# Designed miniproteins, single chains, part 37

Each design is a single chain, and the fold is of that chain. pLDDT is the mean over its residues in the fold that is shown.

## One batch from the design tools (miniprotein)

Design m1256
Fold by ESMFold2-Fast:
Structure m1256 (fold): chain A 66 residues (1-66)
Amino acid sequence: MGEKVLKIVNAIFAGKYEEAVRLARELAEEYRGTFEGEVAEALALMAASVAGDRELAEAIARAFRA
């Protein structure tokens, strides 16, 4: 888990928001219903928000809801 989270965070710091969102979605699907999945969802929302795409952030939040 931690290694995958670090990869997502590094993508955000590198300005690769689309990659960060994709990686976070993969992690959230893998750990759906767990705390780790919730962390991945939060990271995806943060990446989308920083990228300035509110519609994408809302779509991600909707997709991750169980």
Scores: mean pLDDT 71

Design m1257
Fold by ESMFold2-Fast:
Structure m1257 (fold): chain A 83 residues (1-83)
Amino acid sequence: SEALELTRQMQATPDPEERRRLLLKQVAEGVEALAEAVVKTVEKIAKERGASEEEWEELEKENKKLLETARKAKEELLKEAEE
């Protein structure tokens, strides 16, 4: 896991500035992973509740928007870490 690798690097790094950069990278990875977990959970609930084809189309649009938003947030956090 990239998040675990970053955590290990943070613990091994005595430089506070480098730790801050590693933390931003860890948060960036966490944002995308969290969005993916939310999508999977919502899809599971919809499937168990017998969502219609129209409800699935709406869900797919919302899920795509959520993943796109998370990807953009990750990119912004990574840019800030490379500052």
Scores: mean pLDDT 79

Design m1258
Fold by ESMFold2-Fast:
Structure m1258 (fold): chain A 81 residues (1-81)
Amino acid sequence: SETVRLVAERELAEAEALLEELKEALKQGDNDRAIQLASELGVDPEEVRELLEKGDYESVLELAEKQLAKRREAAEAAIAA
């Protein structure tokens, strides 16, 4: 379905934009913004908060990238159907 493809592409583009905003928030040290953006990507906000308190920014990015990969896989499956 053309509609399914367009929706999947839009949602994936939005998720990719959220990841880029998350990278910038982490670079700026904006922990509140980083928690919000990671949560919007599907990461547990409590887990993100704990990692940020430890200064483990790499693990925050890895969790966000894992959620984006799941969304990409779902989008590709929807487009292929």
Scores: mean pLDDT 83

Design m1259
Fold by ESMFold2-Fast:
Structure m1259 (fold): chain A 94 residues (1-94)
Amino acid sequence: MLEEIEELVREGRFDEAIELLERMEKEGASIEEIVRGYLLIGRGYLEAGREERALEVSERLVKFLLSKGLKLTIEDLEVEIEIALARMKEAIDK
């Protein structure tokens, strides 16, 4: 599943990657998998120079986390989220 998102992002098929991620969430994918999916898509947008779209993805991730009221299962994933969000913000600010 995450490998499919990574492939779609690599091909620049970001809208399809988001649709797949939304399907994974509806089908009961873990919070960790959904978070990783958002991070993959957000990083892909940043690498493609699509900073505004990366910001939209970060907003979706924040809304998802707020809806779950959750601490992350893996500490490294928490750090990865913070780094990704900070990079998205820096890209927009420049």
Scores: mean pLDDT 72

Design m1260
Fold by ESMFold2-Fast:
Structure m1260 (fold): chain A 73 residues (1-73)
Amino acid sequence: DPVAALRAQADAYEAKSKRYQEMIDEVRRQAEKATPEEAASLRAIAGHFERARDYWQSKADALRAQADALEAA
C-alpha cells in the first residue's frame, strides 16, 4: 500500500521534528538559568535546532500531502 508507506515515512520524519522540538525546549530551559554569555550561545544552538525541526516537519507535510492526493485519486 503506497499510501500507508508514505504515511509511515511522514510519521518517521515528524518524529525527528518532534525530537528537535524537545531539544529546543531543553536548551531554552537551560538558557533561563544560564549567564548572559551562556544564554546567547544556547539561543544560537536553539536556532540551529529550529531550522532542523522545520526541515523535517516540511518533509513530513509533503509526504502526507502526497499520500492524501493518492488516496483521493
Scores: mean pLDDT 89

Design m1261
Fold by ESMFold2-Fast:
Formats: sequence, C-alpha cells, structure tokens
Structure m1261 (fold): chain A 81 residues (1-81)
Amino acid sequence: LTEEEKAALKKIFDKFDKDGDGVITKAELEAFLGPSGLSDAFIDRLIAEADKDGDGVIDFDEFVAFVQKDPNFDKTDVSKL
C-alpha cells in the first residue's frame, strides 16, 4: 500500500473504531456494514481472516492485511466510505 492508501484506510478504520481503542469489534463492523447490504457471513469472514490473534477484534494492521489479501475487496469502495 502507498502512504495515501494507508491514510485513507486509517480514516475508515477510525470511523469504525468509535471507542478510539485502536481495534474494531464485530458489533462495530455490523453497525457500519449491515445497512450497506453486506451479509453477516461476509463480516464473519472478514473478522476470521483479519483477526490473527483469535480474540474477535481487528487492529489496523490486520485490517490493512485483509484489504490487501481479499481479491473481492476493492480499495475504491473503501475510499467512498
């Protein structure tokens, strides 16, 4: 990722991270992505693939790694958020 793409993802991450603790929970993802028509199965997969620690939360580095590895996640969609 470029620094510009990483900065854009950080702004999106900060919007999901309502508590400002540097992690995103499944509940926070469902609150933001559920109304957009994404399935619970997609959200569960995102958490499972991004959560390398297995604690049910996603930090910024895990979120960036998921975006880079998922061929169905378009970076242009992230920039529209």
Scores: mean pLDDT 64

Design m1262
Fold by ESMFold2-Fast:
Structure m1262 (fold): chain A 86 residues (1-86)
Amino acid sequence: SVEEARERGVELGREGARLGVEAARRGYERGNLKATLAGVAGAIAGIGEEFQSILYGEKGDGEKSLESGERGRELGEYGRRLSEEL
């Protein structure tokens, strides 16, 4: 259903945001500005996609709601990986 897709999309976007926040925290603890900013960028992307997932869900577009969440998870993970490489 649209509601189930929305719930899943929101969960995925939040997971992306969480990964970015955790990466930013670890970068900050290491005193590495580039790593911190990579994590922050991942967190912002995850939050933005969670918000898009909510908006698509409200419009009745379950597919796009889920796609936004999936993108948020991927972008958050990308930010985490970049942070670890820096």
Scores: mean pLDDT 89

Design m1263
Fold by ESMFold2-Fast:
Structure m1263 (fold): chain A 78 residues (1-78)
Amino acid sequence: SPEREHAIEQLEQEIKQLEKILSQTTNPQARQQLQKAIDILQTLIKKLRAGTATEEEIKELMSQALAHVKKALDILQK
C-alpha cells in the first residue's frame, strides 16, 4: 500500500540519521544503544516489506527503538 511504502521510506531516513549520529559518537555505551535502535528499525523494515508485521509488532518495535535512542541521548548529555 502507499501508506506502507511511505512508512518504510520514513524509517529508512530515520536509520540514515541514526547512522550519522553513530558515526560522530565515540562513547561506547551510547554507540551500543544507537546500534540497537538501528538493528530494531532494520528488522521492522524487513517485516514491513515481507508483509509479516502486525500492528502490535510495529508499535512494540517502534517503542523499543525509541527507548534505545533515548538511552543513547541520556548517556551523551552526561
Scores: mean pLDDT 88

Design m1264
Fold by ESMFold2-Fast:
Structure m1264 (fold): chain A 92 residues (1-92)
Amino acid sequence: EKEEKKKEAVKDLISNDSELARRIQRREPIDEEYFNALKEALVEALKKIYGFDESLFKNLTPENLPSALSLVAAILGISTTQLLKDIEKAVS
């Protein structure tokens, strides 16, 4: 159930027709449980693939998520597209 929510949140984030991305653009409230599941999935995936430190996501919010992903990709020396592919593979 919690694992299913994590997979669903990551798939939505990667989707070109993401409801999460639309809600962020509209500055609409995002369900805290949904966002926490997404945050956990991102942290677990990055820790598993890269040995990533959780502290880099300590201040993660829906509003700063795109910038945080771009920063992580830059630190790793990869594209944001590659980062999202790696996360999807780790969650699937």
Scores: mean pLDDT 69

Design m1265
Fold by ESMFold2-Fast:
Structure m1265 (fold): chain A 62 residues (1-62)
Amino acid sequence: MEKIEKLREEIRKEILEKGADNVDVEALAKKYGVSVSTASKLAAKIEGELEKEGIIKDGKPV
């Protein structure tokens, strides 16, 4: 699995376990060697995807 795919899975897991507001994007950016901006944009995209799928509402698991 590519670095970006692993980062996506980790962000998805963090959102499902902690809620979107509690995802440590700085720590994940550092872990995967990407900018905080890149990790933040990816987290927002994943949050939007999970909301469209009905898995989360207002950044929290339903």
Scores: mean pLDDT 77

Design m1266
Fold by ESMFold2-Fast:
Structure m1266 (fold): chain A 84 residues (1-84)
Amino acid sequence: SLRDRLAEFIRKLGDEAVKELEKAGLTEQANEVRKLIDEAIQAVREGNFDEAIELLKKAREVAKENPRAQAALDTAIYLVEQAK
């Protein structure tokens, strides 16, 4: 289904963002982003795309010190916005 595929892409991009933050030693930010990604995936599965976008934007702000993590999260936001 669209929601399942979207959830899989958000997981993949979110894991990418978390790994980039972990490589940079930003452990607290990595943990917060992981939590926000889990919440965004749940919102997508429920069909609550606006909530998912808000959660991903919060993750993007947490990741603002890491351009690669931000890029992965920007892609996730774009995909959810296109699915609306």
Scores: mean pLDDT 90

Design m1267
Fold by ESMFold2-Fast:
Formats: structure tokens, sequence, C-alpha cells
Structure m1267 (fold): chain A 79 residues (1-79)
């Protein structure tokens, strides 16, 4: 429904605003890891420090929000 899509978009916007700023290198690494995982590769996360894993998780989440937002906006506009 339109109300559910609007609520999801508002929640995603709030989550995006709360995420720490990401460097281009962090975003590029996140994209590379996502592409490798999509290709069926298993990524050994133990090579990263706990802090690096958290930064990477934040970068992956930001990329997911930025990818999903225009799709949900298009669905809302089609209603």
Amino acid sequence: SAAELQATLAAMEAERAALPAQSQAELDLARQILQRMAAGERIDMSVFSPEARERLANAIRLLAIDEQTPVLEAQLAAL
C-alpha cells in the first residue's frame, strides 16, 4: 500500500541520515565485496578488524538504501 511504502521510505531516509559518513575507498570496497558475493564467492571477513567490519557493514547498508530508494519511489509513484 502507499502508506506502507511511505513509511518504509521515511524509515530508510532516517537510517541513511544516522549512518556515519563513508569514504570513496570504503564504498568501492563494499561494492567489490557485494559483486564477489553475487558471483558466489565466500568472503573471509576474519581478515578485517572489528572496526573495519563495522565500517564495511555501514557502507554496504548505505549502498543498499541508495539502490532500493528509487525502486520504492517508482512503486509509490505508480500507485
Scores: mean pLDDT 84

Design m1268
Fold by ESMFold2-Fast:
Structure m1268 (fold): chain A 58 residues (1-58)
Amino acid sequence: SPADEAARYAREAARRAGLTPEQVEKIAEGMRKSAETGQAGGPDEAVENARRLAEGAV
């Protein structure tokens, strides 16, 4: 599903950013919910939003 794809991209982006496993899953779940509610602009925007959220969460 689009939500699963957004979560997958978010996990990969967060891992590349060097976040902890707990932070990675939190960011991925957030992006999944954004995709489910129609707030994500697609995979590239989901990755960018996940990266920015990850940077802001620390």
Scores: mean pLDDT 68

Design m1269
Fold by ESMFold2-Fast:
Structure m1269 (fold): chain A 73 residues (1-73)
Amino acid sequence: SATEQLLQQLSPEQVKQAIAQFLQVPVSEIQSVDYDAATDTVIVTFKVRPAHMKSNRVEIPGDLVKPLLEKLL
């Protein structure tokens, strides 16, 4: 997918920064950003659950992440 290609072209730090800004969380609270190609889903894991979220894990459709990453190119 286009999202997978962008995730491979950007540094992990750039990806975490873009995701952190989108989710309104400090970048330091993001533990990992993973991608599931089968569902075109970006999986964000936090070191601790953000107060405005129900879980320490958030799944974001790749189509919503794609424009965030494209702005970094």
Scores: mean pLDDT 82

Design m1270
Fold by ESMFold2-Fast:
Order: structure tokens, then sequence, then C-alpha cells
Structure m1270 (fold): chain A 77 residues (1-77)
């Protein structure tokens, strides 16, 4: 369901953040791509009429944005 896919996006974004902070940019980028794919799956289910937790959606988006910032920070050192 939509909330399960948002939870997956959260977990993957957190893994991307950790990898980026360790300087493992290839791993961080892989997890970020997977997080975005799960977010997109969740959003398709929402568009099809599934109810969702707005706080969970917000958390997934914010963590993906943080993962992007951490990857840029690591890549531009």
Amino acid sequence: NANEEFEKAVELAEKAIEAARQGDIPTAVKYLKEAIEELNKALELVKQGESFDPELYKKAVELIEEAEREIVRAATR
C-alpha cells in the first residue's frame, strides 16, 4: 500500500544519507535512486485513491532532499 512504499522510501533515504556521510557516493546514489522509485510508487497509489499518512509522506520527501544535499556535500569536497 502507499504507506508501505513511503516507509521503504524513508529507509532507503536514511541508508543514502549514511553512505554519503561515509563518503561512499556510489552507494549513496544507488540508495537515493531506490528511495525515489519507492516514493514514486507510493504517489501512484495515492493518485489511484489510496489513503496515506501525510506525516510519513513529508518525512520521505524531507529525507530524500537531505540525501541529495549530503551527496552534493560529499561529492564537492
Scores: mean pLDDT 88

Design m1271
Fold by ESMFold2-Fast:
Structure m1271 (fold): chain A 68 residues (1-68)
Amino acid sequence: MSPGEKLYHEYMEKFAKIAKEKNVSEELVNEAMREMLTLARRYAEGEISLEEFEKGLEEILKKVEEKA
């Protein structure tokens, strides 16, 4: 597994746990998923660094926690 794939899976697991524990709305889940997929695509295409990808994922996760 590449470093980017490992990072994505780790954040997806954290996101799933938060969504389950806080009963996050479907709208918020779908919004966060779209943002995460966009970041993953940008990283895969070499548009952003691994560090930028991680920071982006952290920001999305934090927004979900705050809005839940």
Scores: mean pLDDT 80

Design m1272
Fold by ESMFold2-Fast:
Structure m1272 (fold): chain A 80 residues (1-80)
Amino acid sequence: SFQAEAEAFLREMDERLEQLVAEAKAKGLPQSKIAQIEASVTVQKMSVIVAMKTGDEEAFRAAVERARKTLAEIEAEIAA
């Protein structure tokens, strides 16, 4: 169901955030960068939650696409 898919994606986002924060800390990135990573992911997560609560499947699909792009960009920045 749409709700089950949204809940699964929110769990995926939480797991990815934990991994990205751990990688940033291991690489010695400053706390300001870690806070920026957390803030960026939180904004995307809230968009997914809003779409889920309103039942707007189109908004949900768009939020998922933006969230995946943001996570990939953060991962690339940590790797650089």
Scores: mean pLDDT 86

Design m1273
Fold by ESMFold2-Fast:
Structure m1273 (fold): chain A 85 residues (1-85)
Amino acid sequence: SSSLQRDIDRGVAAVFVSTVRTSISRLSDDQIAELIANADPKEFARYKARLEPILREGGRELGLSDAETDRLLETTAADLAVQSK
């Protein structure tokens, strides 16, 4: 990819991660645990696979650790899995 395209892609990923962080920041640890426990395993795995590349890229851009990115990924994938069919 060109340097310009790479910069745009990184910016988009960072905005996405910031939006996800803001959305889940209102959830308690208990609410997060409940979402994970109630997520359909197949839907959960599907959303994790789809979200992983963009959350990992955006997390790197924002200076998040791999552990922080993993928590965002798990929480967001579980939330979507609970709400989706």
Scores: mean pLDDT 82

Design m1274
Fold by ESMFold2-Fast:
Structure m1274 (fold): chain A 66 residues (1-66)
Amino acid sequence: KKKQIEELERLIAQLRALKAELQARADALASGDPSAAAEVEKLREGVRLADEKIKELEEQKKKLEE
């Protein structure tokens, strides 16, 4: 059980890093290239999906801790 909690914490940290990377790319692209609007939207959707998955993993961790 403790190993599973530690693994979830690692995954959450990795997803938070990915979310930050996608957000930074979206912001940079939005300010640098107006023709890349579709790519910016795709990156922002990636940020949203990462956020949802982080929430799911945090909830799973809470259930394991009981």
Scores: mean pLDDT 80

Design m1275
Fold by ESMFold2-Fast:
Structure m1275 (fold): chain A 73 residues (1-73)
Amino acid sequence: SKEEVEKEVEKIEKEMREEAKTLSKEQQELVESEIKKMRELAEYLISKGVPAEKIKKYLENFKKKALAKAKKE
């Protein structure tokens, strides 16, 4: 459901921000930028009728890649 995806987005945003607390100001800004992109991805996938289970998997993979990218800056 749409509510289920929105709840997953909120969970992942919280997890990403928590991990970002130990990073530099510039890396934290990159994480916030990636969170915005993740929200846009979730909205896009919902609009295309992608099943919630599949969206959650895409969002979890996005989180892993985004945090890895931020940590390299």
Scores: mean pLDDT 84

Design m1276
Fold by ESMFold2-Fast:
Structure m1276 (fold): chain A 66 residues (1-66)
Amino acid sequence: MLTKEQKQEEIFKRMAEVAKRAMELGLWDYLAEVSTEVLDYLLKGDYDKAKQIVEDAEKKLEEVEK
């Protein structure tokens, strides 16, 4: 059972992996867009929306990397 703080840490951890992969793939514009949206929702305390954006980004990068 994760607290809101633990959910935020999971989102940051996943976002760090997304950022690393996006940078390695040269997808800087995409990374900037995703990072801005995730940060906006985290600052508002909307962890569910932030998580959804990260999950969508993870899926996109997995499809590109393969």
Scores: mean pLDDT 79

Design m1277
Fold by ESMFold2-Fast:
Structure m1277 (fold): chain A 67 residues (1-67)
Amino acid sequence: AEEERSRRFNAAVDRAYQTARELLKAGKSREEAIEAAAQVLVDETDLPEDKARHIAEYLVDRAEAEL
């Protein structure tokens, strides 16, 4: 159960990161990338919106640093 939850969470984080990366590559704003990544996390996991947004901000920061 915990391995399955962790696997789903990691998959959602990877999807959120790819979403943020593609939006940033397309010239979308940081805020748009954060909102899109946070929405992926909310849709794919049990995270509350505030926690999902916090993780999305981290993912966008990482994507910007790598681009």
Scores: mean pLDDT 82

Design m1278
Fold by ESMFold2-Fast:
Structure m1278 (fold): chain A 92 residues (1-92)
Amino acid sequence: MKKFKYAVINPETGKITYGEVEAETLEEAIEKAVEKFKAKPGDIIVLKNEETGEIYVYHVGTGLKIPATEENIKRYFGDNAPLILEAIEKLK
């Protein structure tokens, strides 16, 4: 299995919680992070694949899943972009 580091962001409070999971796919890693943290609809999860260095952002509730580029983050998350970028820097 692949190691994924994650950050769960509550956009209402600005609280960020960090952790790690082992999964074979990004989708499995998202499911494990949601269950482990008990993430609620509206929360944002940032996930880093430790093997590839690829980082993804997932929006709980809508199911939006995007590569963590600055352009994508600003386009899809607008007002929450600063929190997501902070989480990405700490996962590097």
Scores: mean pLDDT 84

Design m1279
Fold by ESMFold2-Fast:
Structure m1279 (fold): chain A 85 residues (1-85)
Amino acid sequence: MMEELRRRALEAAREAEEALLAALADPRFSEEEKEELIKMANELIARAREAYEAGDLEEMYRILLEGSREILERIEAYKERLAAA
């Protein structure tokens, strides 16, 4: 159902944005880690825009959901590095 997909995608995107902004503000993250997160966010936006321009809103929301989860997983991996140190 498109409505449920849209809801989950926007929720995941909001969580990813909050986590990304927190990571970028955290001095414990390296500049290289921050650059990778910014690159992932830019690539996600580009892919979502391509789906939107193709008229495929369902695919756009799937891309946003998947990409937001990938960003969140990357941030958690970086946090595990900090916790293991």
Scores: mean pLDDT 86

Design m1280
Fold by ESMFold2-Fast:
Structure m1280 (fold): chain A 84 residues (1-84)
Amino acid sequence: LSNEEKIALLRQAKQQLEELLEAAKAGKVSREEVLQAVARLQGELAKAGIELPALEIEPDDTAVEILEQMIELIEAKIAELEAL
């Protein structure tokens, strides 16, 4: 994949996470559903050759906190690829 294609995939992942974040803030999704969605997106990005740092998830982290951390990692990766 080109850097442009990787950036497009990261932007799609960010959009999905932002939609899930709004649902989490509204109490419409569980922490377990968020963990499943994050794991799925990490797997899809890894298959595309996009390496993200490991999430540091504590047992008391909320669904919102997990999603915000993942969004920050994706934003950082987009910025890294755009700088190349």
Scores: mean pLDDT 84

Design m1281
Fold by ESMFold2-Fast:
Structure m1281 (fold): chain A 68 residues (1-68)
Amino acid sequence: SSIEEGLESGKDKKIPPDVAEAIGESLLESASKEDAIYGLELLIEVAEKAGEKEAAEVAREYLKKVEE
């Protein structure tokens, strides 16, 4: 319950959209396709649980770029 509350509030794991963009670019540049997909899926999940919809959308756009 306390863990779920912390993840939903996002206070300790706040991910601005610009940070999500930087993570996405780094994954596309340095990671294998499989590792980039895994990392971006984790970023989407963490951002959604934190309630950071803009960061989640940025991560989804990078996931599309990897899957194309």
Scores: mean pLDDT 72

Design m1282
Fold by ESMFold2-Fast:
Structure m1282 (fold): chain A 88 residues (1-88)
Amino acid sequence: MPLPKDYDKPLVAEFAEAYRKMLEALKNKDIEEAVEYAEKMIELAKKIMEELGMDPELVEEGVENVRKSIKEIKENPEKIKKEIDASE
């Protein structure tokens, strides 16, 4: 499949913005907001990888692993806050 010369850069820009928002939320110890942006990043990453013609099976495997990590953060937000404090 020929790569479109007009690659739709908005998805990459949205991913970068979501990543920055996630880091700001983590810096502010707002784990709920960080999780929201992390979930948005997963959906955007999946779309970007699919547009780039990556193997759908590898895309799904990677997305599932990241979703599992996010679920663990949702279940243990206090643990993540303590880890952020320990990193200062």
Scores: mean pLDDT 71

Design m1283
Fold by ESMFold2-Fast:
Structure m1283 (fold): chain A 61 residues (1-61)
Amino acid sequence: DKIKQLVAKNPNLTVAALNVPPLSDYKEPIEKAGGTFVYVSSKQGGEDLLRIGAADVVLYL
């Protein structure tokens, strides 16, 4: 619910996550709400995107 609420208020929201369940399950609801969902190959890749402002949220297991 929080992810859907954040995307509804920020339709340009970019979320980065590993392509693994359950993280990959957030892709469709984020994109349907107008957000962007980016797959990363590592935690460091997600942190790097967050640091440079290319992602707003990074999801972890």
Scores: mean pLDDT 75

Design m1284
Fold by ESMFold2-Fast:
Structure m1284 (fold): chain A 85 residues (1-85)
Amino acid sequence: SSNEEKLREIAKQISDLLSKPVKTPADLEELRQLIEEYDRVTQEVAEEKSKEDPAYAEAFKRVMEEQLKQIRDWLAEEEAKLAAG
């Protein structure tokens, strides 16, 4: 679906930003916005998948929630580093 294509593109943008050795405040703000968009699109994909396989959709949602938590925790650490410097 177009939402799955959006997830792939957002994931690539997040990966590209995470690969920067030094991140600016603007980079972290862009990351925050991309993470929120990724969460939103993930919910849309889960809803689409629930129409065919509710069990698969629930499993997909749980895996994505765990990944989003890890990325958000990482973002918080980088923001704390910038605030300290």
Scores: mean pLDDT 83

Design m1285
Fold by ESMFold2-Fast:
Structure m1285 (fold): chain A 88 residues (1-88)
Amino acid sequence: VSPGYVTSSLRTEVDPERQTVTLTGYVKAVDSSGGYVEKRVVVTLTGQGEITIEEESYSVNASDNLKKTVDAASKFLLESMLRQLEQV
């Protein structure tokens, strides 16, 4: 069975008053049976060099394969975000 679709997005926000850089990664997947998974990963870097990571997940009628696909995609996205922060 072919999956329906998988989409990802990355957003960068800078707050000069709080001296923070926030990267928000978002993965959304739908299969051919109407299964749905969303995963959001937020990485925040402070002016003091502190990094915080927050993850949220939501699923409806999702197969284990769909959940594993979104988990793999979100892990790759998180690793990419952390590499970007090392260059700042």
Scores: mean pLDDT 77

Design m1286
Fold by ESMFold2-Fast:
Structure m1286 (fold): chain A 70 residues (1-70)
Amino acid sequence: MTEEEKERIIETLRRYADALADEKGLTPEQRAEIDRIVDEAENRIKKSKTREEVLKAVQEAMRRIDEIAR
């Protein structure tokens, strides 16, 4: 997977998180926790060597974000 593909995936994850936070009317504290999850996912994605590892990192981040947005 290329560095450009990783950056697009990270940007898509950040847009997903922002859209969900806006739709759910999340608090500043919930938004801060989601930002931490996305930052952790970004670090994991950048260190990943395969597409499968990147997708697993994205799926785990989305799952954690969805749990906070409940």
Scores: mean pLDDT 84

Design m1287
Fold by ESMFold2-Fast:
Structure m1287 (fold): chain A 75 residues (1-75)
Amino acid sequence: AASITAAQSLASEDPYYHYFLGGAYAANDQTEDAVTAFQKALTAYPSLKADVGKLINELRQAGKEEIANALETLL
C-alpha cells in the first residue's frame, strides 16, 4: 500500500497540477470537476489536505459555499 502510494505520487502527473486544476474549476463554479481534481491530488499526495482546507476557507470568503462544502467531503 505505501509503495503503491509512493509510486502514484511519482507518476508523470504532478499532484500540484491537479491541485491547481481543482482551484481553477472551483473559481469557474465547476463543482464536480473541482472535486474530481482535488480527489486525484489528495490520492497522490495526502499531505495536501491542509492546503485544501485553507482553499476551502478562501472559497467561503469568495462566496462559493456550495463548492467549499463539497470539498470538505474529501477531508
Scores: mean pLDDT 74

Design m1288
Fold by ESMFold2-Fast:
Structure m1288 (fold): chain A 56 residues (1-56)
Amino acid sequence: SMLERAQEMIDNANRGKEKLDQLIKENPDIDPENVEASRKEIDRMLEEAREMERKA
């Protein structure tokens, strides 16, 4: 169902956020532009998932 797909996307986005937070902790010299790009992608996935839930 669309709800199952939305939940999978939310789960993937949350895992991505956790991995990003871990990378920042482990790599203090991480490129801030790359971090910002990753955050924007995660936010887009979450917004898309919320839209799927709204339409379901």
Scores: mean pLDDT 82

Design m1289
Fold by ESMFold2-Fast:
Structure m1289 (fold): chain A 76 residues (1-76)
Amino acid sequence: MGKELKEKSLKILEEMKKEAEEAIKNKDSKKIAELIGRALREIGDLWQEELERFKRIEKETGKPVLELLREAAEEA
C-alpha cells in the first residue's frame, strides 16, 4: 500500500507547480529554488516513513526494498 504516500506527494507537487508558475511569470528564481527545496524536504519526510515500513517488510518477507517500492509505485 502506497496510495496515501502517492496522494500526499502529488499534493505537494501540485502546490509547488502552482506557486512555481507564478514565480516563473515574475522571474523570481529565488522563490522557485525555495519552493523546490520545500517540496523535496516534505516528500523526503514522507518517503522516510515508507522506507521504514518497507525495511520491516523486507526483513519479514525476504523481498528487497527496491521490489516493494516498485510494487507500491505500480499501485495506481
Scores: mean pLDDT 68

Design m1290
Fold by ESMFold2-Fast:
Structure m1290 (fold): chain A 62 residues (1-62)
Amino acid sequence: MVSPPLSPEEVEELVKKAKEYKKLAEQGDSKATAKLSGIAILAVEAALQGDEEAAKKILEAI
């Protein structure tokens, strides 16, 4: 089991997706809400690996 740290580019992609899915979830898209949950899990894993900056950026987008 390997949990490599998120690159800055991966963090930016996750932030972008989180913002898009949050907007769709606010419009009633339950599938977007499920995708946001997946992104939140990745942010929590980043925090557990000590990358609080990546986790904070992703969670703030949700």
Scores: mean pLDDT 79

Design m1291
Fold by ESMFold2-Fast:
Structure m1291 (fold): chain A 87 residues (1-87)
Amino acid sequence: SAADAVADELLMLVGLIYQEFKELAEQNPEDEEARKAAEEMKELRDRALAARKAGDLQTLREVAERAVELYKEFVPDAKIPPLPAVA
């Protein structure tokens, strides 16, 4: 369904941001801010997976919005496309 496609795209985006922060923390083990961001992203990814299983698209979108916000805090010039919506 269109809702499932949107949910899968939001989950994929959260997963990609999680991977970026995980790599950032691994490359900069002395950076406490990078470590904290990676920990927050792990929690957001876990929440996104739970929301996807529950069919809770609203929570999944809110989690994706927070993930994008966190990513922009570390990469302020990042050009992230608008979050997908059901057409």
Scores: mean pLDDT 81

Design m1292
Fold by ESMFold2-Fast:
Structure m1292 (fold): chain A 76 residues (1-76)
Amino acid sequence: KLKEELEKAKKQYEEAEKIKENEVPKAEAYLQTLKAAPPTAENQEQIARFEETLAGFEKKYEELKKKYEEAKKALE
């Protein structure tokens, strides 16, 4: 049970780490492009959605990191 939880937590954390390294910088660059564009209602919605998505991912990343650390400690 604990070994399966560690394996799951490790995979989820590794996937989140890849997103943080590869996808988050792209999303941040695109967000800056949207902020530089004229302030239309659609651009404002896209900016809000991207900021919410990035903030949500950061929270999820921290939660997955905690789960992985807890699972590692449980098997020591």
Scores: mean pLDDT 80

